# Designs tried in a protein design run: designed miniproteins, single chains, continued (5). Part 85

Each design is a single chain, and the fold is of that chain. pLDDT is the mean over its residues in the fold that is shown.

## One batch from the design tools (miniprotein)

Design m18944
Fold by ESMFold2-Fast:
Structure m18944 (fold): chain A 82 residues (1-82)
Amino acid sequence: MTEEEIKELLERGKKALEDGNYELAIQIFEYVLNHPNATDEQKAEAYILLSEAYKKLGDTEKAEFYRQKALELNPDNEKAKK
């Protein structure tokens, strides 16, 4: 799987999140995080999107955990700040 294919996975996960399919979105983002060809930028995006998905599910502990992981990987990520 190429970096471009991982980018397509992130877009599909975002679409699942927008459609309210939080379980599918989480599965896609976790797949990106565990992929050896995923860049730090792509992993940071996946962490932010996982945080958002868990927040929508009411799991505030997991949401905050993934938000902090995104900040560790990309401290300039505005979605992870505050």
Scores: mean pLDDT 79

Design m18945
Fold by ESMFold2-Fast:
Structure m18945 (fold): chain A 75 residues (1-75)
Amino acid sequence: MNVGEIARLLTKLSDEERKKVLNEVLTPEQAKLILDAWERAKDKSDVEKLIYLGMALSTLTPEERQKLYEALKKL
């Protein structure tokens, strides 16, 4: 699964939508890791946002990334 596409989809969501989808699909610890990466990058360039989110997303398994991608596509 392409982490860059998942990162791009996450950047388009509101803070509430992002928190909701991550907590529905991932463990609380995984959701927090990705949300923390977003908070660190939200005021940075679009490229930096994708890099920070991509690094956090790369810690997920391919199955977890696929589940997140399918959930994001339905929003």
Scores: mean pLDDT 82

Design m18946
Fold by ESMFold2-Fast:
Formats: sequence, C-alpha cells, structure tokens
Structure m18946 (fold): chain A 71 residues (1-71)
Amino acid sequence: SLEEVVERAVETAVKIVLSLYPDADEDKIREEAEPIARRTVEELSAKGFDEDTIRRLAAMRAALEIIEKLK
C-alpha cells in the first residue's frame, strides 16, 4: 500500500539523517520526515512511478530537506 511506502521512506530518511547527525533527535526527525515523504509519495504515485522509485525518491527528499534545516 502507499501508506507502507510512506512508512518505509520515513524510516530510510531517519537513518540517512542520523548517519550524518548522530546526536539529532530521532523522534523529531521522524515527525519532520513524514509530511515530506507523504507529499512526495502522493505526487509521484499520481505520475505513475513504481513503488520502489517512489520510496527511494521520497526518502531522499525528506532526508535532504531535514539536513538543510540542521545546517
């Protein structure tokens, strides 16, 4: 389901952010990643991308937006 794609993208984004900022608050990162991942999943699903591509792009977008806020 698309909800499972969102959840998996969020967990991947959290891992990426924590690999670069290990002292960051995991729960706060997860809360910030969810709306970004969800929006990206909805946008790419509407455009007909496959679930694996959607998950990877959603995870990367969420991670990058959070990393920009931590700079």
Scores: mean pLDDT 88

Design m18947
Fold by ESMFold2-Fast:
Structure m18947 (fold): chain A 94 residues (1-94)
Amino acid sequence: SREEVYQVIIEGLERLLELAKEQNNEKAIEIIKETKKKVEELYKKGASVQELLKVYEEGVRKVIREFVKAGLDPRPVIDIAVETGLRITEILRR
């Protein structure tokens, strides 16, 4: 369902926020907060699952880039993103 996809996206973003805070990556923290706000606003406006996923995907790509720019290992970010994507795929198969 749209609500289940939304909840999984928010949980994924919260996991990314925890990681970014642990690594003290201020730019990644800001991007995640902005992405979460955009996803929440789109959800309230009745935006499609595809629109929610596009904003989430763009946010994750920016976070990966900021980790690389900071000389940090991006693999934990990628792992969270893959796990989140697999959970969303499972919901959409229903």
Scores: mean pLDDT 88

Design m18948
Fold by ESMFold2-Fast:
Structure m18948 (fold): chain A 64 residues (1-64)
Amino acid sequence: MAAELVELARRLLETHSEEEVREALTAYLSPVLPDDVAAEIATGLVRGASVADIETMLRAAGVE
């Protein structure tokens, strides 16, 4: 999941603004994560967080 999210964010950032990508990723994650965690992960992704960073955030939220 973390590697797929990092690649998805990279692809979206090629054609969309950071704000648009953050909003889209937050909406994508909101059904499975608390809103605050979804927003934090989405912000990390648009700012270039590594796969390891995203994996750490997901584990802290109780997902793998």
Scores: mean pLDDT 80

Design m18949
Fold by ESMFold2-Fast:
Structure m18949 (fold): chain A 60 residues (1-60)
Amino acid sequence: GATEYSPAEDPEGFLRGAVEDYEAGRIDRETLVAGLQSIVYNFPDTPAAAEAQRILAELQ
């Protein structure tokens, strides 16, 4: 992958990939939480950020 790759241009795709990887058991809860927090911090006014906040509340 690229060293400067950023979810900045596709927060919805990043969210989808992170959730799918978690559901498939490819990443743990801490990795998912970190990814969701990144979306919320960098894209607070997007539908992806709203969904990430909802998932974070369900996770703890």
Scores: mean pLDDT 74

Design m18950
Fold by ESMFold2-Fast:
Structure m18950 (fold): chain A 60 residues (1-60)
Amino acid sequence: GEAVEDEANSILEELAKEALETKADPGSGEAILDATKSAAKKLSEETGSQAAKDLLEALE
């Protein structure tokens, strides 16, 4: 539903900001990318969020 998609988008935006901050630290970019993929996959599987599915596909 819309509420779930809006909440998922908010969470993904927060994760993206956190990933960008950590990506600035040399050597951590791969770990953060893996963590973001894992979170997006879990969110997609548990909530069916389209935003999470789109993010997961974009990160592949």
Scores: mean pLDDT 67

Design m18951
Fold by ESMFold2-Fast:
Structure m18951 (fold): chain A 74 residues (1-74)
Amino acid sequence: SMAELKEELRRLLEDMAREYARALAAGDTQRALAVVRAAVDEILALAKQHLSPEVVARLEEALAEGLAQLERDL
């Protein structure tokens, strides 16, 4: 359901934000990038379970572009 997706996504994003902030505070940019990559994989897995293939494809492209930018900025 949409409510279940929203709750799972919220928890995933909160967990990612905590681990990302922890890695950055430690000066571990490789760990920070790994945390975001793992979260992207989990977001896409949830999206594939709940959303149409067309929406998933657009999300996958947007997340890939975001990851590429993050890798350049770190």
Scores: mean pLDDT 86

Design m18952
Fold by ESMFold2-Fast:
Structure m18952 (fold): chain A 96 residues (1-96)
Amino acid sequence: QQLEEEFNVIKQELLNIAKTLKDKVKQLSQQHQGDPAALLKDPDIKAIVEFVSELDELAKDDPEVAKKLVEILNEIAEENSEFYKTLQKLLLYKEK
């Protein structure tokens, strides 16, 4: 029950962020041809990447949380695949 409540809060936050920043991410991706270093210089994009990275770190300690985060990310991908692909590219760049 608590896991489901936390899942719903995380889901709502990520969906709100994806909705708010989708146009900005698309515009900056066009300007910089998707260069992850250039995109991460934007404070709003940096903040969302750091937020998602923190959630991924929390998921490492709990397999059930990890499963729920994958479900949320899949829903974001279904709603806006282009935004999700950009976010995934930035997360992979940061992990290097």
Scores: mean pLDDT 71

Design m18953
Fold by ESMFold2-Fast:
Structure m18953 (fold): chain A 85 residues (1-85)
Amino acid sequence: MIKDPSFSEEEWKLYDEGVEELEAVVRQAVAQGLSPEELSELVRRKAEEFIKEKKASPRLATRILAYMIALVTEADVERRRAARE
């Protein structure tokens, strides 16, 4: 974890909150057996709702969206590994 000096402590707190919320959404979606497409759409919608509701700065929004993409990609990789063993 590298702290961006352009981010305030409050923005980092919001980032951590968004990360935890998105990780919970991904875990629940995977547990429910959602398809990769359904999981991607759900996580994207939740990320957009969080950004809008919290009025995140464009810089913070970019970081949250990048993490969302990483989470969706990791979930897909884990699913493929489980299928291949």
Scores: mean pLDDT 76

Design m18954
Fold by ESMFold2-Fast:
Structure m18954 (fold): chain A 63 residues (1-63)
Amino acid sequence: DLKEEMEKKLKEAAEKAVAEQDPILLIKEMQEIREEAIKKGLSKEEADKIVGEVFDKAKEKLL
């Protein structure tokens, strides 16, 4: 399931970025994961929704 794979990769990237306190790493990895998922057939709308949800949760821990 492309959606589940994308969510898992985004959460792993977010956890790493939070542990390293590196928001630039988060942005970079999120963009790469999003682009990969879209290339594999996930819709842009669905990919953007998943990215937004994971990013919003990660922002709380980067403050």
Scores: mean pLDDT 79

Design m18955
Fold by ESMFold2-Fast:
Structure m18955 (fold): chain A 57 residues (1-57)
Amino acid sequence: SALEEVARRSGLSVAEAAAVRTLLESGFSDEQVIAFGEMSGVSRERLRRAIELVREL
């Protein structure tokens, strides 16, 4: 699936990739998505990559 590809290429779990997509679709900014992910222990670099990949879907 597209989310499995995002997870594989960003280093996120599939659940984390799904959360990134849902937050972006809900109108949260990149900065807000990164802040939420960092609070959950995910790195900024991986979150930026996941956001980039989700936008390409």
Scores: mean pLDDT 86

Design m18956
Fold by ESMFold2-Fast:
Structure m18956 (fold): chain A 82 residues (1-82)
Amino acid sequence: MFKSKEEALARLKGDIKEAEKAIELGKEGKISKKEEEILRYALEVFKKALEEVEKAKSVEEANEILRRAYEEIRRYAEEVLA
C-alpha cells in the first residue's frame, strides 16, 4: 500500500480532515442522515487508526492498520445503506 509510515499518516490526516468537513455539510442539511452517520463512524475509525499508525513499528504494520480501518468503514457503510 504505502511506502512509508509518513505516507500512511498523511493519508489518514487527509481522510480525517475530509470527514470533518463533510460532517459540517451534514449539519447544514447538505448531505443525507445516512451519509452523516457513515462519516461520523469513519472519523472515529480514522482517529483510532492514526493513533495506532503513530505507534506502528514498521510500514507493514501501518499498512495493515489502514487496511483494517478502511474495511471497517466499508462494512459499516454497507450496513447503513442496506
Scores: mean pLDDT 81

Design m18957
Fold by ESMFold2-Fast:
Structure m18957 (fold): chain A 106 residues (1-106)
Amino acid sequence: FEEFMEELARRIEERLPEVEELLRLIELLIERFKEYAEPEEVEIVERDVEELLARAPEDVRALAQMAVGLAAALVARKAAKEKRTLKPEERKREVERLLEEAIEEV
């Protein structure tokens, strides 16, 4: 799974090479995450993003990895809210689909 996440991050960097576009993607994913996550979980994610931006604001790879991690968390929270158990293959497919959809919105 980690290798799959790394490959997705690389593909995101290729499609969204500018920091501003990656920040828009992360912002969009946080808004979607708010729909399924508890307020406390959202606060943790927002803090993690702020800390990353304070430490490494131009690290395109780290921002892409953050976006992939956030998409994976969103898929997991959505499945939990819907009381669905995701198989490993299904989880990978949903994460990839969500990221493709979010990138189209940027």
Scores: mean pLDDT 78

Design m18958
Fold by ESMFold2-Fast:
Structure m18958 (fold): chain A 87 residues (1-87)
Amino acid sequence: SLSRDEVIEKIIEKLKELAKTMSPEKQKKIEEIIREIEENKDKPLEEIFNIAMRGLSSLIHDPSLSEEEKQKLEELMVEMAKLVKES
């Protein structure tokens, strides 16, 4: 099983990879999520997960998302849920 710190690092890595594949405006929103996670990294994993999910849920509700961007967001949300469950 992954440690708490390893799970948080993997979440940040996945968010950074997602940001690189999206439009500049959406990249900025993902960078804000990453910053909030990094500022709160000493908190319980469940709180870190809630920060990430709240940010991504706000972003996925954006009607300007392409179908490809929406699929990538949904895939990341599923992967993050699996990582937290395995910790």
Scores: mean pLDDT 83

Design m18959
Fold by ESMFold2-Fast:
Structure m18959 (fold): chain A 66 residues (1-66)
Amino acid sequence: ASVTVEERDGKYVVTTDVLGRSSTAVFDTAEQALKAAENGVLVYAPLGPEAREAAERGLEQARKLL
């Protein structure tokens, strides 16, 4: 499982790869990406410690963009 948050071309990209599903969301602000990462922790934490750790790493990346 992985969750990454990065700045690309003035946009904020959240990429998730959990349970064999990959998705990408693009946001205009770092604050929107942070909210998405916070929601990711709530959604993925119940799936197990590996998914929880991945979501928490994404949240940490989002916090560094502020």
Scores: mean pLDDT 81

Design m18960
Fold by ESMFold2-Fast:
Structure m18960 (fold): chain A 84 residues (1-84)
Amino acid sequence: MIEKVEEALASAPPEVKEEALEYVRKMEELLEEAVRTGDTSLIEEAARYGQEAVDLLVEAGHVEAAQKVAALGAEAIAEALAKI
């Protein structure tokens, strides 16, 4: 997931990219822990971090990047739920 998000953010300013990637990394860590533990509450927390990344990108005017990140996040959540 993170590698595809980095590609989606390639044209974003470094400051916006770094902040968005920090939220996405936190989301990925929580989804991995949710799959490991079976704790679905961690998926809800991960989804909130994903939403923060999307909101940040929209506010910064990077709507296309936000749409790509939202799609990747939804896919990652669906994959995590399928593994639990």
Scores: mean pLDDT 84

Design m18961
Fold by ESMFold2-Fast:
Structure m18961 (fold): chain A 59 residues (1-59)
Amino acid sequence: MSEEAKAFYDALFDPSLQSPELEKARELIEKGEFDKVKPDSKDLVEQLVRAAKPYLKEL
């Protein structure tokens, strides 16, 4: 796996950036349920989705 893919995965699960809502949003991202993401975490989660999406399921 590329170093870039690992970096994005690590950032996605970084505990220093986590809140209860952001954790829920990350679970939804991994399940492909992006439309169920909470509004308060939407901007950050959307950036993580775009960055991590190719590495989640190998499109």
Scores: mean pLDDT 54

Design m18962
Fold by ESMFold2-Fast:
Structure m18962 (fold): chain A 72 residues (1-72)
Amino acid sequence: SNLKKAEQYAKKALQAAAQGDKQKALQYADKVVDYLKKLGVPQSSLDGFRGVAKRLADSSSDDAKKVLAESE
């Protein structure tokens, strides 16, 4: 259940970023980190994921759309 929730929030984060909603994208990314932490993912990997999520939110909706398309 934690893995499925992480996947659902990851998709929502990418969708929000693709729509240009940086605030929602970061909120959903935080939820992904929370669920991955419950699964025992190391903090260094969580920090790396958070960094990537912030970069995608800061860059452009086109970059986020490309990532979303490649993940589907």
Scores: mean pLDDT 73

Design m18963
Fold by ESMFold2-Fast:
Structure m18963 (fold): chain A 84 residues (1-84)
Amino acid sequence: DNAISSALIKGLNHPDFKVRLGALETLNDLLKEKPDAVKNLVQSNSELESSINDATKDSVEEVRLKALDILNELGVLDIKNAVQ
């Protein structure tokens, strides 16, 4: 896969939660600029998809919430009806 997928996977699996959060923020920014390209990237890379899903179970709340937001924007999870 391309350098972007590899960088995101490494960031999402980093021991420092700030690096994981930064990887999710980068992915979210890319989703806002090129949603179809990012959706195709995640769908074609099972390791990237798994890393994002694992982030929804992260020990840090900010990481979990950002991962859920990204999955909702990707159309993988219906969380549009979240209470707040």
Scores: mean pLDDT 78

Design m18964
Fold by ESMFold2-Fast:
Order: sequence, then C-alpha cells, then structure tokens
Structure m18964 (fold): chain A 94 residues (1-94)
Amino acid sequence: MLEEELREAVEALLEFDKAGDGARTETAAFHLAALAAREGVELPKEAQEIVKKYAPLGIARLREIAEANAEAYPEQAAQAREFIALAEEALKRI
C-alpha cells in the first residue's frame, strides 16, 4: 500500500519497544507483519528482530479473541484470521 503507512507502523513499533510497552509492541509487531505481507514488501531491517519476538504473541492474542467472538461477530473473526495468515507469512520471510 502506501510507504507512509509502512513508515508509521515501523515508527510506532520502535517507540513502543523503546518505552517497554509489551502489549502495544505485540499489537504493532503483528500489524506491521500483516501490512508487509499484504503489500508484498520486505520487513524493514530495524523492525525484523522486534517483529520476530513480539508478532507471535500478538497473533496468539488475536486468535483467542477471534475464536471467543466467532459466534457473535463472524465477519470480524474472518478478518482476524486473514490478518493472522498475512502476519504468519511475513514471519516466514524474515
């Protein structure tokens, strides 16, 4: 998509990691991985190590939330599964 979106996602991830905010770092790492895979772009080198560490944790959390809400919000659960697949694909390329 836009280089600007990727830049903002990287900046957010680096800021959260530097601040020691594990929960926000997990979410930012997951979103950056999914965004990179969706757009077919390589993960920026400065973000790769943080993404390797935190994206799996974000994926696990989103999977649990999607599963818990699948009956009430099937469309959101389907979207969450799509983002998880994209993030897992990005992690294989690092």
Scores: mean pLDDT 79

Design m18965
Fold by ESMFold2-Fast:
Structure m18965 (fold): chain A 101 residues (1-101)
Amino acid sequence: DRRALAELVVAALRGDQAATEEVEARLADASPAEIAEILRLAAELAEDDREIALRAARGALVARRVVGEEEMERMVEELAPRYPELREDYEKLKKAEEALK
């Protein structure tokens, strides 16, 4: 159940070490796309806690980077109105990757 896993991610982001260990174990075989969706759901569940929600959204963006630039750009457009910091993160990631090419 993705919702239960997303709730564990919120707990882990709040500093629950047991939740962190459980999340790591359960995500060990997850695809980057699945990790991105779970982190995006965690951001929605943590909506009332902007710092935790932003951390989850940033994690989702990084996971989407592995899937592809187009998917990462789509996620930024979807989430940037609520988390404008993601647009700055996206630009920094693009510049860092360009420097390595």
Scores: mean pLDDT 78

Design m18966
Fold by ESMFold2-Fast:
Order: C-alpha cells, then structure tokens, then sequence
Structure m18966 (fold): chain A 84 residues (1-84)
C-alpha cells in the first residue's frame, strides 16, 4: 500500500490527533516526492474528495491538494488531472 494512501486513510480517522499527525506527515512526505509521485498523489486525493467524508478531513485533504498544486507547474497539474 502506498505511503500517500496510508496517510490519507489516517486523515479520515475520527480521532482529531491522528488526523493532525497524518496531515503534518503527508505535508513533509510531499516535500520528498518527485514530480511523478506528486501527480500520482493528486489522482488518489481527487478520488478521496469524491467520497462523502468528514468536513474537517475534507478541508485537510483540500489543503494538501493546494500544496501539491503550488509545487507543480500548470502543465504538470493538468497532466495529473488527465490520468483519471
């Protein structure tokens, strides 16, 4: 199972402390990712955001999506969106 998927699953936890820790860990992990890994992470994040999830978890995941978007060029962002 991918590190990104594991951390997203923890952000979906009902425990706010687990969510906060997973959010911080995912942000740090993104800083170590290649462009391709960041694009793959966006595909997983978009799938999760299409589900009915807790509003606080949704806000954290949307913030992660914006963080990745800020690290990718416009072309790299659109390439990721086309992989669905």
Amino acid sequence: MSTVRSLIDRILSPDPAVRAAAYAALRAYIDTMSTQQQQDALVDIRRVLRQDIDPAARAMIQDIMRYIQSRLSQDQWYAALQQL
Scores: mean pLDDT 79

Design m18967
Fold by ESMFold2-Fast:
Structure m18967 (fold): chain A 74 residues (1-74)
Amino acid sequence: MNEEELKKSAEEILKDKENIPLFLSYIDQRIEELKKKAEEAKNLPDADKIISFYERQIKNLEALKKIVEELLKK
């Protein structure tokens, strides 16, 4: 996912300011779920490929969270 796509997603989330705390909580929960799935995947035949996929998703969610938080400061 490119930075421009993440920024557009963040702007859509910011349209409903009352839901931002719930959205940030949801992202944190999703990151935790992905970390758990990555850890569980260590015992699978293609562990490295599966873990790499989850790590990329985690990075994308962390980047989205950061963009939302930066836009809230403006």
Scores: mean pLDDT 76

Design m18968
Fold by ESMFold2-Fast:
Structure m18968 (fold): chain A 77 residues (1-77)
Amino acid sequence: MAAQLRQQAELIEELAPFVEKGMAEKFGEKRGEAYKEVLLAKAKMLRATAETGSPEVAAAGEKEVLALLAEKQKALA
């Protein structure tokens, strides 16, 4: 379980720069940056959840990612 969450986080971190480039090319630099930032926040949450095994850490991480997503949506709207 923890190893699987860590693998997902590593994959997201590895792909984030490519997603940023692709999204920036199609939708502009600000949207590319927003995609990368949200992806890296998700990867951070997966790592924290894998290391702690804590439902509270998972819930707090989800809240943080959703707040960041809402902030980015507001900035891009």
Scores: mean pLDDT 79

Design m18969
Fold by ESMFold2-Fast:
Structure m18969 (fold): chain A 90 residues (1-90)
Amino acid sequence: MADEAAKEYIEAAKEAGKTIYEVKEEMEKNPETSKEEAEKLIKEAEEKKKKALDKFKEVNKDGVDKALKESDPAVKEVAEAVKKVSEKNE
């Protein structure tokens, strides 16, 4: 079901972007924060995001662009970043 897959993708993309942004801010605020721990959090968020994107693409290959266009600005920005990485690796 495309609607469910789209929602999962949007949520995963938004969560991944938020995690990446928060980790970057935390490292800037506290440079002694473990870079290894930060990289683990980013990698986990990116894996969830990629899995959700792959599922959405499988259910509705042509719907990704529509989801990006109809999302709020923050989600749209994160989703576009995900799409660029996915398309470059394909």
Scores: mean pLDDT 63

Design m18970
Fold by ESMFold2-Fast:
Structure m18970 (fold): chain A 95 residues (1-95)
Amino acid sequence: MAQQLIDQARQLGQEIKQLSQQTLSEKDAQITSSITDNVVKRVEKAAQQGDWDLTNTLIQSMETLKQGLKEKDSTKVAESVGLELRAVADQNEDL
């Protein structure tokens, strides 16, 4: 169900923002929050359009970012942010 994926992305977004405020500098937390909001908005649009591949890719990336923040693994955080930016860019080319 599209709504379940949207709800999952919204919950992950809130958890990521909270973790970033606890683990990152104020500037990095603000940047991470902005990226997270854009990813959640993109998941909502992708799910509404029936783009399940993009929806699942973005949710998986958000899960990776959340885990990286919990583990304080800067490499995992960088990998997930890079994947999110690539997925958003690829979809903009298809629009």
Scores: mean pLDDT 73

Design m18971
Fold by ESMFold2-Fast:
Structure m18971 (fold): chain A 64 residues (1-64)
Amino acid sequence: SELLEGLRNLLAKASEYSPELLAGLAVKELEETGRPDLAARFRARVAAGVPPAEAIRELIAELE
């Protein structure tokens, strides 16, 4: 899926971004692909202290 490929591409480049930028890019990908539900869940995970890269891995695992 377009969303799954976008998340995988972000995760592959995670080391090139600050955690804050990576989180922003992930939220943008989720919202632009019509998944505001996943964007809200991702924001909640990051707010709870989960690193953005790990929160992205969790979403990929659930979407596979």
Scores: mean pLDDT 86

Design m18972
Fold by ESMFold2-Fast:
Structure m18972 (fold): chain A 73 residues (1-73)
Amino acid sequence: MELSEEEKRALAEAIARALGEAAGLSEEQVQQIFDVMMTENDGEALAKKLVEISGLSEKELQEVIAAAMRAYA
């Protein structure tokens, strides 16, 4: 399914904010998550970088992203 660049950006912002709230991240860390989501096209590398920035486990990361995606849809 093709997302417009504007829709992709809105989704990335929603996920970055959701991860920031769930993990208690700084504004700088939330911005880093957003930047990674906009630039990383490999899902496995993206997930690994998000784990490193957020400090969440892979399962916690997946749950937060799934919740944010459901709220966006």
Scores: mean pLDDT 77

Design m18973
Fold by ESMFold2-Fast:
Structure m18973 (fold): chain A 77 residues (1-77)
Amino acid sequence: KTISEEELEREIAEAFLLMLYELAKRTGAITPEQAAEIQALIDAGDYVAAARLLAEALRAAGDEGLARAAERVAERL
């Protein structure tokens, strides 16, 4: 199997999204309701929408650094 640059970038972006999502859940940076909505998007395979919703939730919580990280992930998906 040959991993293309695009395929590798997508895999890395998906891994970062899942990491940010788990961190946000553990720290309480997002509400359980927001977490459930993001999880539904991940389960549907809509990683771009999941990353953007995570970024909006983090920005609303005042976490601009993590919000910007989630936005960058969305751009790579």
Scores: mean pLDDT 81

Design m18974
Fold by ESMFold2-Fast:
Structure m18974 (fold): chain A 86 residues (1-86)
Amino acid sequence: SGFEVSELTKEAEEKARKAIEVSKTKKGVILGTSAALLAMGASFNEYLALHNKKLTPEQKEELLRIADEDARIAIELAEEAIKIGE
């Protein structure tokens, strides 16, 4: 059916959404928004790795590596935003 992101990127998207929902401070809004942008970038890089037929296997692996790194950072930023937003 539709494109499915990795479990790590899905966790990043879910935590970023929660961070935005609970953020009441300027710092919380900035961290939550940054997490959402990184999670979106991770999802996009995973989509490119799957659908861009012109990429070499090495280029696909690098896009997936970048996606994993961005998702991990997004989770950390979202968790910080949630902690200070509560």
Scores: mean pLDDT 86

Design m18975
Fold by ESMFold2-Fast:
Structure m18975 (fold): chain A 90 residues (1-90)
Amino acid sequence: DLEKQLKKAEKEKEEAIKKEGEKSKKTVDLLVKIGGLYLKLGKLEEAIKVFEEALKLDPENEEAKDGLKRIAYEAKMKGDYELAKRAEEV
């Protein structure tokens, strides 16, 4: 269940922040995982925000960049060109 995986990943992120700090590799990896789960759920705006947070902590994170490219593609396929532009401008 993607919703249960998302809730678990969000709790793991909160724990990682407390134990290892906001800028830790584990926190960034969990943000990327959460962004990917939002993307799989079709929650594209939420996915953009989470990948943007990951890139603010790790600007070279290839998984977050690839996630945003996938969101831009999905948004264009749905005819949501404003959302696609938002994903491309991150």
Scores: mean pLDDT 83

Design m18976
Fold by ESMFold2-Fast:
Structure m18976 (fold): chain A 101 residues (1-101)
Amino acid sequence: SLEQEIQEAMDLIQESVDKIVQKNKENIPIEKILQQADWFIQQAKESKEKGDLLSASRFYEQAADDLEMAAEREEDPERREELLKRAEELRQQARELREQA
């Protein structure tokens, strides 16, 4: 049917877009991702000190996302586990701040 052909065409376009996005993510050095995570952690701490618990929570979640992205690209299993553990700790801090807000 025409509807099925349109859906198949949209799925192919989405696959192409996803491949471009993934390739662009692969081109960001791990060190740059980690620097961004550290910046978000610093922003979270500053927001928390100012009493902005919701902003602090969001910055910790963004830092955790960056650490998880770095972990996916990390070839060393031990370093990957350390990055994932740090991400989990940041997500826990984000949840606690959101509950206090």
Scores: mean pLDDT 83

Design m18977
Fold by ESMFold2-Fast:
Order: sequence, then structure tokens, then C-alpha cells
Structure m18977 (fold): chain A 61 residues (1-61)
Amino acid sequence: GLVLDGKVAPSEEELRLIAEEILRLAGLVSLRRNEKDPEKKAEYEREYERARAEAEERLRA
């Protein structure tokens, strides 16, 4: 891993996994933001919350 400001940065593989989770979440944010139907917007919002919780659990494990 890299050392930034005295902290050990994640490995390249860990960074790749983090980037994949960030891109997934960013995609859901974009879908939610661009949806004009309130019901569909709520569905994307629920999926984002679910995906965020899953990503948080994976990053802790």
C-alpha cells in the first residue's frame, strides 16, 4: 500500500474494490437525481440505501 500523511493507504486490489463500490453508488445517485417520477425515484433511493449498507459491511469485513 501507499503511505499518505503518515497513514497506510489501501492496497491496489482494495482500492479497485473501493472504486467499484463508489462507481456503483454514484450510478444509483445519478439515476435517482435524473428520475422525474416520484415512485421510481423512491425505488432508486431505496436501492441506493441498500447498496450503501452492503458496501459499508464489505469495507468493514
Scores: mean pLDDT 71

Design m18978
Fold by ESMFold2-Fast:
Structure m18978 (fold): chain A 78 residues (1-78)
Amino acid sequence: MEFRDEIKGPIKVKVTVTVELSDGSRATLIGVGGGETLSEANFNAGEALQRAVEKLREWLRRQGLTIRRIVSHSIETF
């Protein structure tokens, strides 16, 4: 990443995704984003989730594992 991630703005959105790995285990990914509008906060939460997915994929490559499917997802607004 080229810069530090920060959560800003009065509206916060939390996206939680649980994925199933190739060995049958599960991992939970969380993206939190903020903004001046719900739309902006939701977009920023999605961006944070994508960064978490990239970090998980890097870790999984070192373990010889892959992501098979999404088990559950939820979105919460603060």
Scores: mean pLDDT 79

Design m18979
Fold by ESMFold2-Fast:
Structure m18979 (fold): chain A 83 residues (1-83)
Amino acid sequence: SEATRELILKIASASALIMAGRIFLKLGEVDKAQELIERAGKLVDETEELAEKKKAPQWIKDEIKTEKEYIDDLKAEVDKAKA
C-alpha cells in the first residue's frame, strides 16, 4: 500500500541518520553525532505512531523496533562520551 511505502521511506531515512551518527561518533565528533541521533529518534517515534495509526504489518513494526534499539544504544554511547 501507499502507507507502507511511506513508512519504509521514513525507516530508510532514520537508518541513514543512525549510520551518519555512528560514523561521526567514531570520528570523535560527539556533538554532531548527538544531533543526528536525536533527529533519528524523533523520526522513528513519529514513524512508530504512524505505523500504529495505519495498522502496519508486523514486519514494519519489527523494523521500527530494531531502529529504536540502535538509537538507544547510540544515545547511551553519546551520553558516556559527553560525561
Scores: mean pLDDT 88

